# Ledger of designs, part 96: designed miniproteins, single chains, continued (4)

Each design is a single chain, and the fold is of that chain. pLDDT is the mean over its residues in the fold that is shown.

## One batch from the design tools (miniprotein)

Design m15320
Fold by ESMFold2-Fast:
Structure m15320 (fold): chain A 117 residues (1-117)
Amino acid sequence: MSPVERAIATFEERRAQAKARGDEDLAALYDLIIETLRLVLENAPIEEVIEKLEEIIEYMKKNNFSQWLIDAAEKELEKVKELVEKGAPREEIDRQVLLGLATTASLAEEELARREA
């Protein structure tokens, strides 16, 4: 199983757990992450992957996620754009997308856990 396939399986399980506990904001974020990872797995044009990463940031902005989390996600998107601009191999770009999504998910999980206090 590829790293991307493993990540999709992990986020599908985490999405189910979020839905079960009524955490609809986190479940919706996981849906967007899973959709983005599926585009990577299908070797979709990188422009489509970037559009989905931008949709994740817009979702966070519209759903009152903190500025620090939005800034972190934007920084990860800029790393992807820099790799594309310098003509990096697709495998390197895909790896950066996976790492950025994993980072964004972990930070969002931490923020939403704090909102329950």
Scores: mean pLDDT 86

Design m15321
Fold by ESMFold2-Fast:
Structure m15321 (fold): chain A 71 residues (1-71)
Amino acid sequence: SQDEVQEHLLNSVRRALEVTRDLSPSALRETYGRVKLSVEDIMRREKVSPELQEEVLKKIDDMFNEQLQRQ
């Protein structure tokens, strides 16, 4: 289901952020860009609704911005 895809993607991003906790701000921004593009590609291939795509991307943006603010 789309909810399961969303949960899996968000959990994967959260784990990636935990592993990359000590990255410099520039390296974290590069990782963010790559992760966002990969998630967008997966959601488009899986034909996730535009509303859910926007929600997932916003949550990813929020997670990365929070980590950047902590540094």
Scores: mean pLDDT 77

Design m15322
Fold by ESMFold2-Fast:
Order: C-alpha cells, then structure tokens, then sequence
Structure m15322 (fold): chain A 130 residues (1-130)
C-alpha cells in the first residue's frame, strides 16, 4: 500500500531521468558528460529491482539512489545550460519533484532513528559525487 506508492514514485522518477538523458543526448550533450548520470541511474535501477514494498529499508535505499541520479542529471543540465530547451528543464524539474515526493512519503513512515540512519547514508553517497 504505502510502500507500493513510494515504489511507484521511484519507478516514475527513474523513467523520467531516462527520458531526460535521452533528450540531452539528442540535443548533442556528449556521452562522456552523461556517463555519471547513466551510472547513477543503473545503481537506482538495481536498488529498485531489489526493493520489497513491505520493507521500508529497501524502499529507502531505492529513494536515496534515485536522488543521487537526479543530482547528477541536474549537474549535467547546469553544465549544458545553453543546450537545454524548456521541455528538458521541465523533465529535470519533474524528476526532482518525484524524488522529493518519494522522500516525503518514506519519512512519514519512518521513526526518527530510521530517518537519522537514512540521512547518514545519503551524506555518504553525496560525498562520492562532490
């Protein structure tokens, strides 16, 4: 129920990121500049494939991994701002909004201790991007 709704948001975010990558490639963004977001997307897809809708920790891992992929997508968008159409910017914003909604939904189902553990995991994953 609640877990399945979050899984659906994660799946929609992954599909939206994939569309964003394709639009950027079609607009002439070099494959080299898309390598990071493609790798992060594969990690998010792997996490989603292992997600049990009844296991909040597995859902939280998928949300964190898709959040990392969205961060890489936004970084590519900033680097190639001159190539971005309004439609591409809307796709990036939609991916960000979907991840924000998934994050909000998972946090409502977690204890303060579980939220703290999730935040520590997220900080570790972001340190690999910076």
Amino acid sequence: SGGQRIVDLVREAIDTIRRGIRMMADAGVPDRDLEGVRRALRMAEDALSKTDPNDLKSIAEAVLRVQVAVYYLRRVARRHRDRLTPEMEEVVRRAEALVSRAWGAIMLQMSDEEIEELQQEGSRLYSEIL
Scores: mean pLDDT 86

Design m15323
Fold by ESMFold2-Fast:
Structure m15323 (fold): chain A 99 residues (1-99)
Amino acid sequence: MKKEVEEIVKKALELTEDPEKKKEIEELYEKYKKLLEILNSPTLTEEQLKYIEELAKELGLVPPEGLKMSPKTKIRLLIEELEARLLELLKEAEKKQKE
């Protein structure tokens, strides 16, 4: 797990007082940790592949038509999207604290 993402999540949770927003941050972080665990696995189970497909649909990440993407590449793109969403939640929390 990247220390940078853990620190982003920690700061976002410290700055966020809204219970619904805290839950959103925690849920995204759990998804991030699960993908990182799957990425570190030498082989992917059918259940893990199904989880990756469902998460990609949830996040709106449809691979470009005709691009042959490996499951590991798809996991990396999902991790990058979750990192971006966690960073945006941190920025929103920081902006709200400065208001």
Scores: mean pLDDT 75

Design m15324
Fold by ESMFold2-Fast:
Structure m15324 (fold): chain A 103 residues (1-103)
Amino acid sequence: SEGEELHERLKEALKKTFGSDELSVSEIVDLFKKLGIEVSKSTIRKMVKLNKKGKASVSDVVRVLSMELAARVGEENPDASKEEAIEKVMEGMEEAIEKVESL
């Protein structure tokens, strides 16, 4: 699906930009700030699964980013239809991909 394609594109962009398939909590927080999303380190630790190195997979980072984008769309567009909300989240994902590729 188009949403699955965006998730895979973002995973590849993150892997290329960070040179790793795993990100630290600090790297995730700094990334989200660059994407206009304000989250604390404690919030990230609650939302991601950390491995033995204290890092989260890019798959988990993409999942959390999608959730944060959905929350932002809901707050900014309270009267939006489900279809409109999904479209706005997908637009946010495309913008995130472009931003990550520019890092």
Scores: mean pLDDT 85

Design m15325
Fold by ESMFold2-Fast:
Structure m15325 (fold): chain A 73 residues (1-73)
Amino acid sequence: EIEERIAELEKEIEKDPNNVQAWADLAVAYADAGELEKAREWLGKASRLIGPDDVEGAILLIKAAVALVNAER
């Protein structure tokens, strides 16, 4: 399940590297899989794609950060 989700998200990023949703979702998927280093890397990449007025992007990053924090416990 998680492996299939990660593969799907990686494919979405290959088609559209500016898809903040896919980058954030991939960070969440890696956190859920226990791949904390990769989760941080993808979350960092997603954060660089959003602008200061991108409320939707900010919400996605917050969700990903919460998933990462929960996975580290």
Scores: mean pLDDT 73

Design m15326
Fold by ESMFold2-Fast:
Structure m15326 (fold): chain A 85 residues (1-85)
Amino acid sequence: LQRLLELVDQAREALLNRDIEGLQKLRDEIVSLPLSPERQQELGQLMQTVINLLQYGLDNNNTFLYNLALQLVDSLRDEIRRQLK
């Protein structure tokens, strides 16, 4: 759980820097964590959605898509923080 939070915090930083390559590497690290298969799939899909929203947002100069990606990462981060105390 602590390692997952660290990776999600790094994903937020990569998103703020518009670093798609960094987000892809972090997605791969997150899905490699010793989690349930269901959680690995869920987190993999969420990270892929974030990557897609950032890519589409940049390609179309669409701040709304970028903000949606940020909200998804922040929601996941808050969920994990609540589980860690």
Scores: mean pLDDT 80

Design m15327
Fold by ESMFold2-Fast:
Structure m15327 (fold): chain A 79 residues (1-79)
Amino acid sequence: NRQQGDQYRQQGDQHRQLGDQFEQQGNLQKAYQHYLQSHRYFLQAGELYEKAGDFESAVESYQKSGESLKKAVELKEKL
């Protein structure tokens, strides 16, 4: 599950970057969707790391999940 956790973490990072890019471009709808996907990927990564006993990576992934969700909530107010 560590390799799967790493893959989901990478997907979370990619969607977070896309969310930031679309937000800077003023495409708030796409930014919102990418932040929401980032949140979900990091949440899945955290769960997979936790199952693998990699608690440090799980904590980091859960924190990034929360950060992306907060970004999605902030954008939802503007939609």
Scores: mean pLDDT 89

Design m15328
Fold by ESMFold2-Fast:
Formats: C-alpha cells, sequence, structure tokens
Structure m15328 (fold): chain A 100 residues (1-100)
C-alpha cells in the first residue's frame, strides 16, 4: 500500500481543514496519508521540510499543497507575505531534493 505525505501551507486552522480534505482524497485512492502543516508564523515550515525529507527517504509520494482559500491567503499575505513565499519555496526545495 502506497503512502503519501501532504504538506499544507497556511495557518493552523486552515491547514487542519485542508489536511482533512487531502486525507479523504488519498484514502479514496487506497493510499495511506500523513499530513504536516507548514505554518509560516511558527516552526511548522521547518518541521514540514524535515517531514518531506524523511518521507522521501522512505520512498513515499510527496504533495505540497500551496492552495490557500482566497480569503485566508489575502489575510495571511497582509500579515506574513514574505514568510508565506519563503515557506512555499522551502517546501518546493525539500520536495525537489528527495525527487533527485
Amino acid sequence: MEKVLVAVVGPEEGAKEAAREAEERYRREGKEVEVVAADPSSAGTTEAAVAINKAGQEGWEVEVDERLPEEVREKYRDELGEQVEAAIETLRRAKEKVES
């Protein structure tokens, strides 16, 4: 049975909702899902990058969900714009490294 790690960028509340949706989608495909939240306002981005590296070492599929609901994205960019972009870049680089 295949495993997937889904890294979700956003505030903890939004990330938890997106995480549940991702878990439901992949469960329908017969895959086991592990979800990690990359909250740019906390250590969550670093923890998510570490989780991606570990998943890659174990041969799991990795998804980076950069989609925030528009309202959440606007509010988050007003408060943490550069940190959101840095989080996305960090997760993309971690995924690229494990795919190399």
Scores: mean pLDDT 71

Design m15329
Fold by ESMFold2-Fast:
Structure m15329 (fold): chain A 81 residues (1-81)
Amino acid sequence: MEELIKEAMEYLNKVNLKLLAEAEKEAEANPEKAREIALQATGEVLRRIGDLLDRILELKRNKDIEGLEKLKEELKEEAEK
């Protein structure tokens, strides 16, 4: 279980890097709104981390290995969008 959590967290890091890269691109196109874009992206990153932790804790309580694997796939799919 602990190992699965570590893998999920590492995956989240990858998703966050992609989200931040997109925000940087948007800020480059709209430099006057760069601060707002950065704050919005940072807020989204924090929200995703919190949501993921909540879901992992819930799945851990239920010993739901399948649910943890589904969560990883959701993060993969979202990262590819």
Scores: mean pLDDT 73

Design m15330
Fold by ESMFold2-Fast:
Structure m15330 (fold): chain A 64 residues (1-64)
Amino acid sequence: AARAARTLGGAAAQDGGGDLEAAVAASREKVEGAPVETGARRLAEATGMDWERALAAARGISRS
């Protein structure tokens, strides 16, 4: 469990470039119309990224 959790966390951080950005783009509609906190929660659940990273991505979408 701990080892699997670490691997998943590391992979999510590593994927911050390609796949994570693509997942954020695909979720843009869900995020754009929602409060940033709700959008960030959706991104975190969908992509497995950290809450802080999800918040930053949601803010980026709102500004875009």
Scores: mean pLDDT 61

Design m15331
Fold by ESMFold2-Fast:
Structure m15331 (fold): chain A 77 residues (1-77)
Amino acid sequence: SRLIQILEDSLTPRERRVVEALLKDPDASIAEVARAAGLSRAQLRELAREHKMSTRAYYASLRTQALLLADLRAELA
């Protein structure tokens, strides 16, 4: 759907890896998601800083986007 494309297109390549990791395991910890996405914890903190957010707030934002994307994909399946 167009909404799925808009959500995916709003993400950088690193953010897309985090969202895809969260799609596979929505309950994963920040450390587990970083590992699955091929990112260090330091790289995840850098991404949060670029968005002027704490790592926790930024992670919560990406998790919300992943859950929304999962719901939209399920509606189309």
Scores: mean pLDDT 77

Design m15332
Fold by ESMFold2-Fast:
Structure m15332 (fold): chain A 97 residues (1-97)
Amino acid sequence: MEEYERKIERLVEEIAKLLSLSEEEKKELLEKIRSGGKGATEASRFIVKKAEELGLPLEDQIRLGALLSRLAALAAGKDLEEEVERLEQEALEELKK
């Protein structure tokens, strides 16, 4: 029950962890994503800007991209968790070579 909301909350928590977001910033991000449309676009822009400001290493950028892809899929009514996780793993393995 509430599987969709739980998945969104978990993805936002992982994004917040990668970006070292405050509890307040995490809450604002969740509200923007939940509002959809313009709010979802603003949330994506905020995440990208924050990652750029922090200068995330390539490995963390790949992980962030995977989280954003999963979040966008859920917003579109699709669950691509396994597919995105597979692509993330392949990208990380290629980075090690």
Scores: mean pLDDT 75

Design m15333
Fold by ESMFold2-Fast:
Structure m15333 (fold): chain A 64 residues (1-64)
Amino acid sequence: MELRLSEEERKRYRELVKKGATQEEIDEWMVEGLRRLADELKARGETEKAEQLRKNIDAMEKQR
């Protein structure tokens, strides 16, 4: 999927898991990564995709 974690973000995720990061730390990193992706999409002019992603992030945070 085009909206999956970048190769750099996947590497960071693996590093956090390997270091024994807590689920809360992993969740925080994931939310930060998705927020950066939304900003990148907006910078590319893909405003609708960026807005949808931000809405999904907000929904995920409400479920934490």
Scores: mean pLDDT 70

Design m15334
Fold by ESMFold2-Fast:
Structure m15334 (fold): chain A 78 residues (1-78)
Amino acid sequence: TKEKYKELAKENVRAALEALDAGDYQRAISNLAGAVFYAEKAGLEEAAKLFEQAIDAVRNGDRDAAKQYLEEALKVLE
């Protein structure tokens, strides 16, 4: 269901934030890819795009930008 996919996206965001705080950027990217997948399955295109922007920020070493995109995505999910 859409709600189940939304909750799975949120769980992946939570895991990604924990990975970012731990300095595990590869784990963060993997979890954010999962968040993109579930957001797309839920039909939440804006959230999926914000997760993709967060992935790009992590790849570019911009942890603060990544967290900002995730904050915006979580607002869209609520």
Scores: mean pLDDT 87

Design m15335
Fold by ESMFold2-Fast:
Formats: sequence, structure tokens, C-alpha cells
Structure m15335 (fold): chain A 95 residues (1-95)
Amino acid sequence: MEEIIERLKKALKELIENPDDEEVQKRQLELIQEELEKLLKQGKEKYLEKMRGEKAPSEEEYAELMAKFIEEITGDKEVAELYLEFLKIQLEQNR
């Protein structure tokens, strides 16, 4: 788990520091998706239970829910904060 957290933090920092570099964005996004899939496998049951019975969240609400979920799985506030910042940047770019 610690190795996944470290790789995820590094990838998120690279994305946040290079928002206009499309090649960096693509490479780091692929890495983040791979590491997130590993984390989701470890917390899949908790994630599914949390999403059951909820109304479909807005993009902003989904970002906050995912950040809280990452914090709960990893126990690491910094990776959750970096992930939330990354999601907010992605939402702003899609507007």
C-alpha cells in the first residue's frame, strides 16, 4: 500500500505542476488510473456500500466523495488532498 500511495502522490504532483503539458497529463493520468484501480480493489466493498442508495452526485460532489474514500483506504490525508486538487483542475478544464 505505501508504494501505491507514494507513486500516486508523485503522479498527482506532476499533473498539478504541469497542467498545460498534454504528454505529461496523459502519462500521469494513465499511472493514476492504474494505481486507483489497485486501491479500489482493496476498498471495493466499502466503496460500493457508500454509493448504494445515494442519488447520483454532481461532478463536484463525486470529487469530494472520491477524495474522502481515498483518505479512508490509504489513511493518508496528503494523497486525498492532492487527488481532490487534481479532480478540481480536471473539472475546471472541462468547462
Scores: mean pLDDT 70

Design m15336
Fold by ESMFold2-Fast:
Structure m15336 (fold): chain A 97 residues (1-97)
Amino acid sequence: MLDEKIIEAKSLYEVLEILLEHFGAKDIAPEVKKKLEARREYIKSHTLTPEEKENLLGELDKVYEQILKALEQLGFSDEAIERVKKLYEEEKKFIES
């Protein structure tokens, strides 16, 4: 089931890819994933200013809210929702570090 894929996902990017594929955006999913991976490499390679961190956290919050709304609308399990929350907290900590 689609729930199992979300529960086994290793990052918010993987969750986003799964959801994009489900909504028929298979051609867009790899491009979005590549863009998010490039963003992670930027964060690793640069000391972020407080303003940059705030902007990145704001973007992350918007993506997270959109993912949660999609999961709720599709009737995903509480376990899948909890997995997404955990992945969100991990990404948030990465930006804050």
Scores: mean pLDDT 75

Design m15337
Fold by ESMFold2-Fast:
Structure m15337 (fold): chain A 99 residues (1-99)
Amino acid sequence: MSEKLKEALKFLDELVEQFRAELKAGTPPEIAVERLLGELFAHLLSLDLTEEERNIVLKYFVEKLRELGVPDEVIRKALEKLNEFLQKIGRPPLKLPEL
């Protein structure tokens, strides 16, 4: 595993713990997921990960949210909203994992 990929996965684990804390504080899952995904994506851009490495991190992210009981529909909507934002700023859309 590359050092950049290892750093990205460690950061994701930290964001998952932040997400868990936000849910306990009463933040709606749809808002917490959107915020988490935005923070994750900004960090992935700063690390200059390959497309393959980004896809690994996104797949891991989706599986972690599923383990926490987040509905697939909430995850899908957040990813679609992120792709709409990426298209508006001239970035290629993310390949969504099969939910």
Scores: mean pLDDT 76

Design m15338
Fold by ESMFold2-Fast:
Structure m15338 (fold): chain A 69 residues (1-69)
Amino acid sequence: SAASEALSRAGKLAGEGRALDAALAQDLVDGARGMGFSEATVQRLEDAVRAGGGRLDAATARELALYLG
């Protein structure tokens, strides 16, 4: 599914130590929601993206990818 592909791509880049731009950060949030992660998990992702001004730095992206796995 598009949600699975978006989550996989964003998660791979975060695992490689990459920062996520606004599109990839949104893909992480939308992908997690579409894959049926809990409201608390999705809220954590949304809060981190908001704190990053719509983006995720490399360290935050990696921590969130580990939290989802």
Scores: mean pLDDT 85

Design m15339
Fold by ESMFold2-Fast:
Structure m15339 (fold): chain A 98 residues (1-98)
Amino acid sequence: GLKKEVEELKREIEELIEKAKKAKTEEELKELLERLRELYERLLELKPEIEKEEAKELLEMLLEAAKTLLEKSKDLELILEAIGEILRAIGELLDLEL
């Protein structure tokens, strides 16, 4: 029934948020982004059959998942940039073309 499908969708979105917070690689983030798209498409199919308030709650949860993925992606990029700057500084001290 619809109520069970809504409960399952909520559980899957919560699981996605938890996995996003624990993600350590670009590949993990890409897989979670694909999962987010699948859950969004499923919500769009359910939306006309569920109450406006339930649809809003699910959309807010998906938005939080998307924000978590974005923040995690930015953190990983910032780490890579910092490593690049350190490597460049070391190369300069060693008279290397880095």
Scores: mean pLDDT 74

Design m15340
Fold by ESMFold2-Fast:
Structure m15340 (fold): chain A 97 residues (1-97)
Amino acid sequence: SSVGETILETVRRAWENFEKLHPLTLGGVGEMARRAVEAGLLPEEDRPFALEVSRRGLEEYRRKAGKKLDKVVKEASEAVLELKEAVDKVVKEKEEK
């Protein structure tokens, strides 16, 4: 498949330039490689390589880009917990009357 050949070449170039690529690009290439393997678009001999690039690209994405997302998720989770505690207190006070 021409699509499979293009994907494999993109994955190879990303691997050669791994230290130079933006974490979002590494995440995108990693997801593309994973999906190409699942869809059977790559030759069987190239699948282990594509899966390794997928694993490392997604790890790098999570390590560098995920830290900012983790902070936003943590702050949102703390706000939800504060709201829940306030609601639970009102409900408990209403049940005790």
Scores: mean pLDDT 73

Design m15341
Fold by ESMFold2-Fast:
Structure m15341 (fold): chain A 83 residues (1-83)
Amino acid sequence: SVTEEIERLVREMLEKGKSIEEIGEELYRRFGEEAREHLLRLDPSYPELTDEQLAVILATSALLLVIGREIDRELAERKARAA
């Protein structure tokens, strides 16, 4: 899935020491067009985003996805250790 591809890409870039800005630029390069189309479908009244604004949104959203999965993993590990 696209979500799994984004997560894999973000993890690989973080492992290589890439900045949040570099992650956003790469995500915009690969998915920016598709993301724009989906944002317009969610709410046609959304303002037109610049490339830089969309890159920040993509980076922030992808990082939140990775962080959320890491939190879930840590919670599961803590439950396993408490048992």
Scores: mean pLDDT 79

Design m15342
Fold by ESMFold2-Fast:
Structure m15342 (fold): chain A 63 residues (1-63)
Amino acid sequence: STKRELEDKLLELGDELALLNMQLEAPTKGSQKTYLPEEEVEELKKRKAELQQQIEKLLEQLK
């Protein structure tokens, strides 16, 4: 498999993971806090776990 294809997919998944992390961590980072609804937090946590698993698998393939 081409390294470029795996790297491109990693970038895409990494960007989505970074966005999810910002949304999950934002309420704890600053003096101005906006808390997400519990339902939304649960969905984001599930999506994060799925993305982390996919990223780990791709990283193993790149080794």
Scores: mean pLDDT 73

Design m15343
Fold by ESMFold2-Fast:
Structure m15343 (fold): chain A 89 residues (1-89)
Amino acid sequence: MEELVKKIDSAKSVEEALEEVYKYVKKYLPSKEELLELAKKIKNEEAKAFLEYLATGDGRLLPEELREKAFNYDVDIGIELIEEGVKKV
């Protein structure tokens, strides 16, 4: 977790920061509580807003220009989460 925080805060662009969040979340499928905990530890405002959006579903947390990209990431993560959930039936 600490290593991920450093990667996000050291990102050269907003796009890179969001991509690091997306890769981590898609791979590990953290809980809403874990997403909010991570958001508290990062300094990058856009990555923080994206994590809070993934946890809450509230698009108002995101800058308007990032909403479409964040929504597309959330859909991809949601599909992965549904696939994992179905396997546990």
Scores: mean pLDDT 75

Design m15344
Fold by ESMFold2-Fast:
Structure m15344 (fold): chain A 55 residues (1-55)
Amino acid sequence: SEVEKQLEQLRNMLEKSKKILDPKLQKIMDESYDLTLEGLVRKTGERELAEAVRK
């Protein structure tokens, strides 16, 4: 789905950004990002998004 493709792009961009950020901030952002994606999956019902969150 298009949502999954956008999610993949955002995830890659976030990974690059995290390499520059403070490790403590990276941990907080990663946890928040993961929880937000779980919420999105529940709303959209997209199993593909659930797989992206798990990974």
Scores: mean pLDDT 63

Design m15345
Fold by ESMFold2-Fast:
Structure m15345 (fold): chain A 97 residues (1-97)
Amino acid sequence: VLDKKIEIISETRGLPKELVRKIFEEGGEVGFQMLSAIETLLESLGEKLSDEERIEIAKLIAELEKEGMKDPVEIIRAIGERLGKTELAEKLIETLK
């Protein structure tokens, strides 16, 4: 089931299949969706994420969602604190206000 979803997303978005797999393994659907939104905002700020950062962010999103965090502002702030990117997190939060 997951493998077919990874194939479709990889083909549709032109992303490496293994990268998509790791993002879904660590972050699930919620992690993938919120990571995609964060990347769009980061691109507007001229910032880029590495493949490793994408996987870690998706994982953190899934962990925070399981803890009951659903506010994007709180999730972004918590990710920034855990990754040592607090200044970047505050810039993203400013774009959401």
Scores: mean pLDDT 77

Design m15346
Fold by ESMFold2-Fast:
Structure m15346 (fold): chain A 100 residues (1-100)
Amino acid sequence: SEEDKIINEIKKIVDEFLARVEEVTGDRELVQRAKEEFDKIIENAKSVKDALKKIGELMLEFFDEVLKRATPEQRERILEIFDEAKKKLSEIAKKVNELM
């Protein structure tokens, strides 16, 4: 129950993050591919901690790919979007560490 609530919160953060990346880049194909990979991590995670670790790893890979495709004007907004998502996920990680 509590773990399911945390997983759903992570999913909402990831979905909002990806929607914002799509809005800035206009790259639906890139974002849809990333969404499928994030959803698969969430579905197959052994624990919340496992999900957060793998999401962090995929976010680093996705960040590099997004920046390679971004215009200079898009870069500042992309950095803000990734930083906001990282902060939200870090707050969940803190809650998980405090509860366990």
Scores: mean pLDDT 85

Design m15347
Fold by ESMFold2-Fast:
Structure m15347 (fold): chain A 89 residues (1-89)
Amino acid sequence: PEELKKKREELIKELDELLKEAIRKNSKSEEQYNAALKRLEDVQPSVDKKRQEGLERLKKEVGEEEALRKEIESLEALIEVIKDMMKES
């Protein structure tokens, strides 16, 4: 499962970077960009906690490897949605 853990970490980092890029692309000013980033940073601990709790619950239901695979699929799908939204913006 170490490879799957690494893949999940890389996707989480990619998602974070993509979200910041989307915020930048949709911001008309530096002030608007900074306000949006602060909002994202303010919710990050709650998002991280919920993500970890979700993974732990899934591990108990289907086992660690399958839980990591499902999480990776969800992260990849979310990244694609954000990329698609950025194209339409």
Scores: mean pLDDT 79

Design m15348
Fold by ESMFold2-Fast:
Structure m15348 (fold): chain A 89 residues (1-89)
Amino acid sequence: SMEVKLTVKVSYDSAKGEWIVEVTLEGPPAILEITVEDKYKGERTFQEGALGGQSLRFTFPGSTTKVRVVAKTPSGELLAEEELEVEPI
């Protein structure tokens, strides 16, 4: 199926001073392109492979201002996109 459900949840871990980003992809296998904006470090992008039904957890510094997750097929077709702004600590 070409239907995809991308869920991105963000929480703050005050003990470690980090944002926790949980990404769940429901659909075919995909490449997740994750872009983070940081108050001091600027914009960074990285990629992770995801199997359908898989939940992945990432951590980012408390200075993070925005997280964007784009799910693409291995050939580069867009499946889903989610963007969240957070208050930097």
Scores: mean pLDDT 80

Design m15349
Fold by ESMFold2-Fast:
Structure m15349 (fold): chain A 81 residues (1-81)
Amino acid sequence: AAPLDASKMDKKKLEELKKKIEEAKEKGDLEKLKEYAKELVSLVEGNKEAYKLVVEAEVAALKGDEEKARELLEKAQEIAA
């Protein structure tokens, strides 16, 4: 199991990304959602389910489907948290 240390930087980054994704979602900022998706990939690469959702979100964003990109990123960060 991965160490769940209270000082773990990845956990802090994950919490920060959760807030940033929610803010970008509320603003409809697709470019910010793409940036945060890239950051999230690095944090969830060990979690296959979350990683799959992030990849699907990037594809949706590339196609201009903002609603799906937002939903999938939210799902990924919820699973990763």
Scores: mean pLDDT 67

Design m15350
Fold by ESMFold2-Fast:
Structure m15350 (fold): chain A 64 residues (1-64)
Amino acid sequence: KELEEVKKILDEYLKEAAERMASLTTAQQKRQVLDEARNKAIKDAATKLGISEEKARELFEKYL
């Protein structure tokens, strides 16, 4: 299912984001890293699944 593939992609990007966040001290910086990881995951999911970025974002919102 599309959600399972989206979950795998999101988990990979969030793992990298978590490592980056460990070096950051402010909530604003951590939020920025999470937003970037989420956006990259959406683009990657859209490409892999052959769907629009908008649809991938909707799936991510449902998953989160």
Scores: mean pLDDT 76

Design m15351
Fold by ESMFold2-Fast:
Structure m15351 (fold): chain A 80 residues (1-80)
Amino acid sequence: AEEERIERVKKTAERLVEEANSDDPFVAETALALLEIMYTLAKKENDEGSLKVIKEAFEKLATSPNPAVAAAAKRLYESL
């Protein structure tokens, strides 16, 4: 059952990575904020599996072809 939970976290993170690359700034900013909230919650719960998944999501976004998204993701990743 932990495996099912981590798979849900992975799917959510993957969706948020796609949304963060949206042409709509509101959608992109909201997706980045949700990833940050997910990381904060996982950290409070000592959820190592979710922390790893979310860090990988920020790493992917740091290489985004959108320079604003890449910069925001790098900033958030360094603050984690």
Scores: mean pLDDT 80

Design m15352
Fold by ESMFold2-Fast:
Structure m15352 (fold): chain A 78 residues (1-78)
Amino acid sequence: DAAELAAVQAIQGALQDAGKKMYESGTDVAKGKSTSPNGGTGEAEVKGTKATATGVAGGQTYKGTLDAETGEATVEKV
């Protein structure tokens, strides 16, 4: 599904943006935003080793979680 792919790519970009901002700020908390090449938009929040993100594309919303210590990642359609 092109909308799912666009939303997941936006989530990945938002997580990368949040991680970069966390590194630049020197804090354990950061928020990131992204747009995917396929028109998806994403927002992410990182707190220490844990992250949550939301991606939207084609009217579909996906929520993701990531735990960097365990390597566990989830993505679900809302």
Scores: mean pLDDT 77

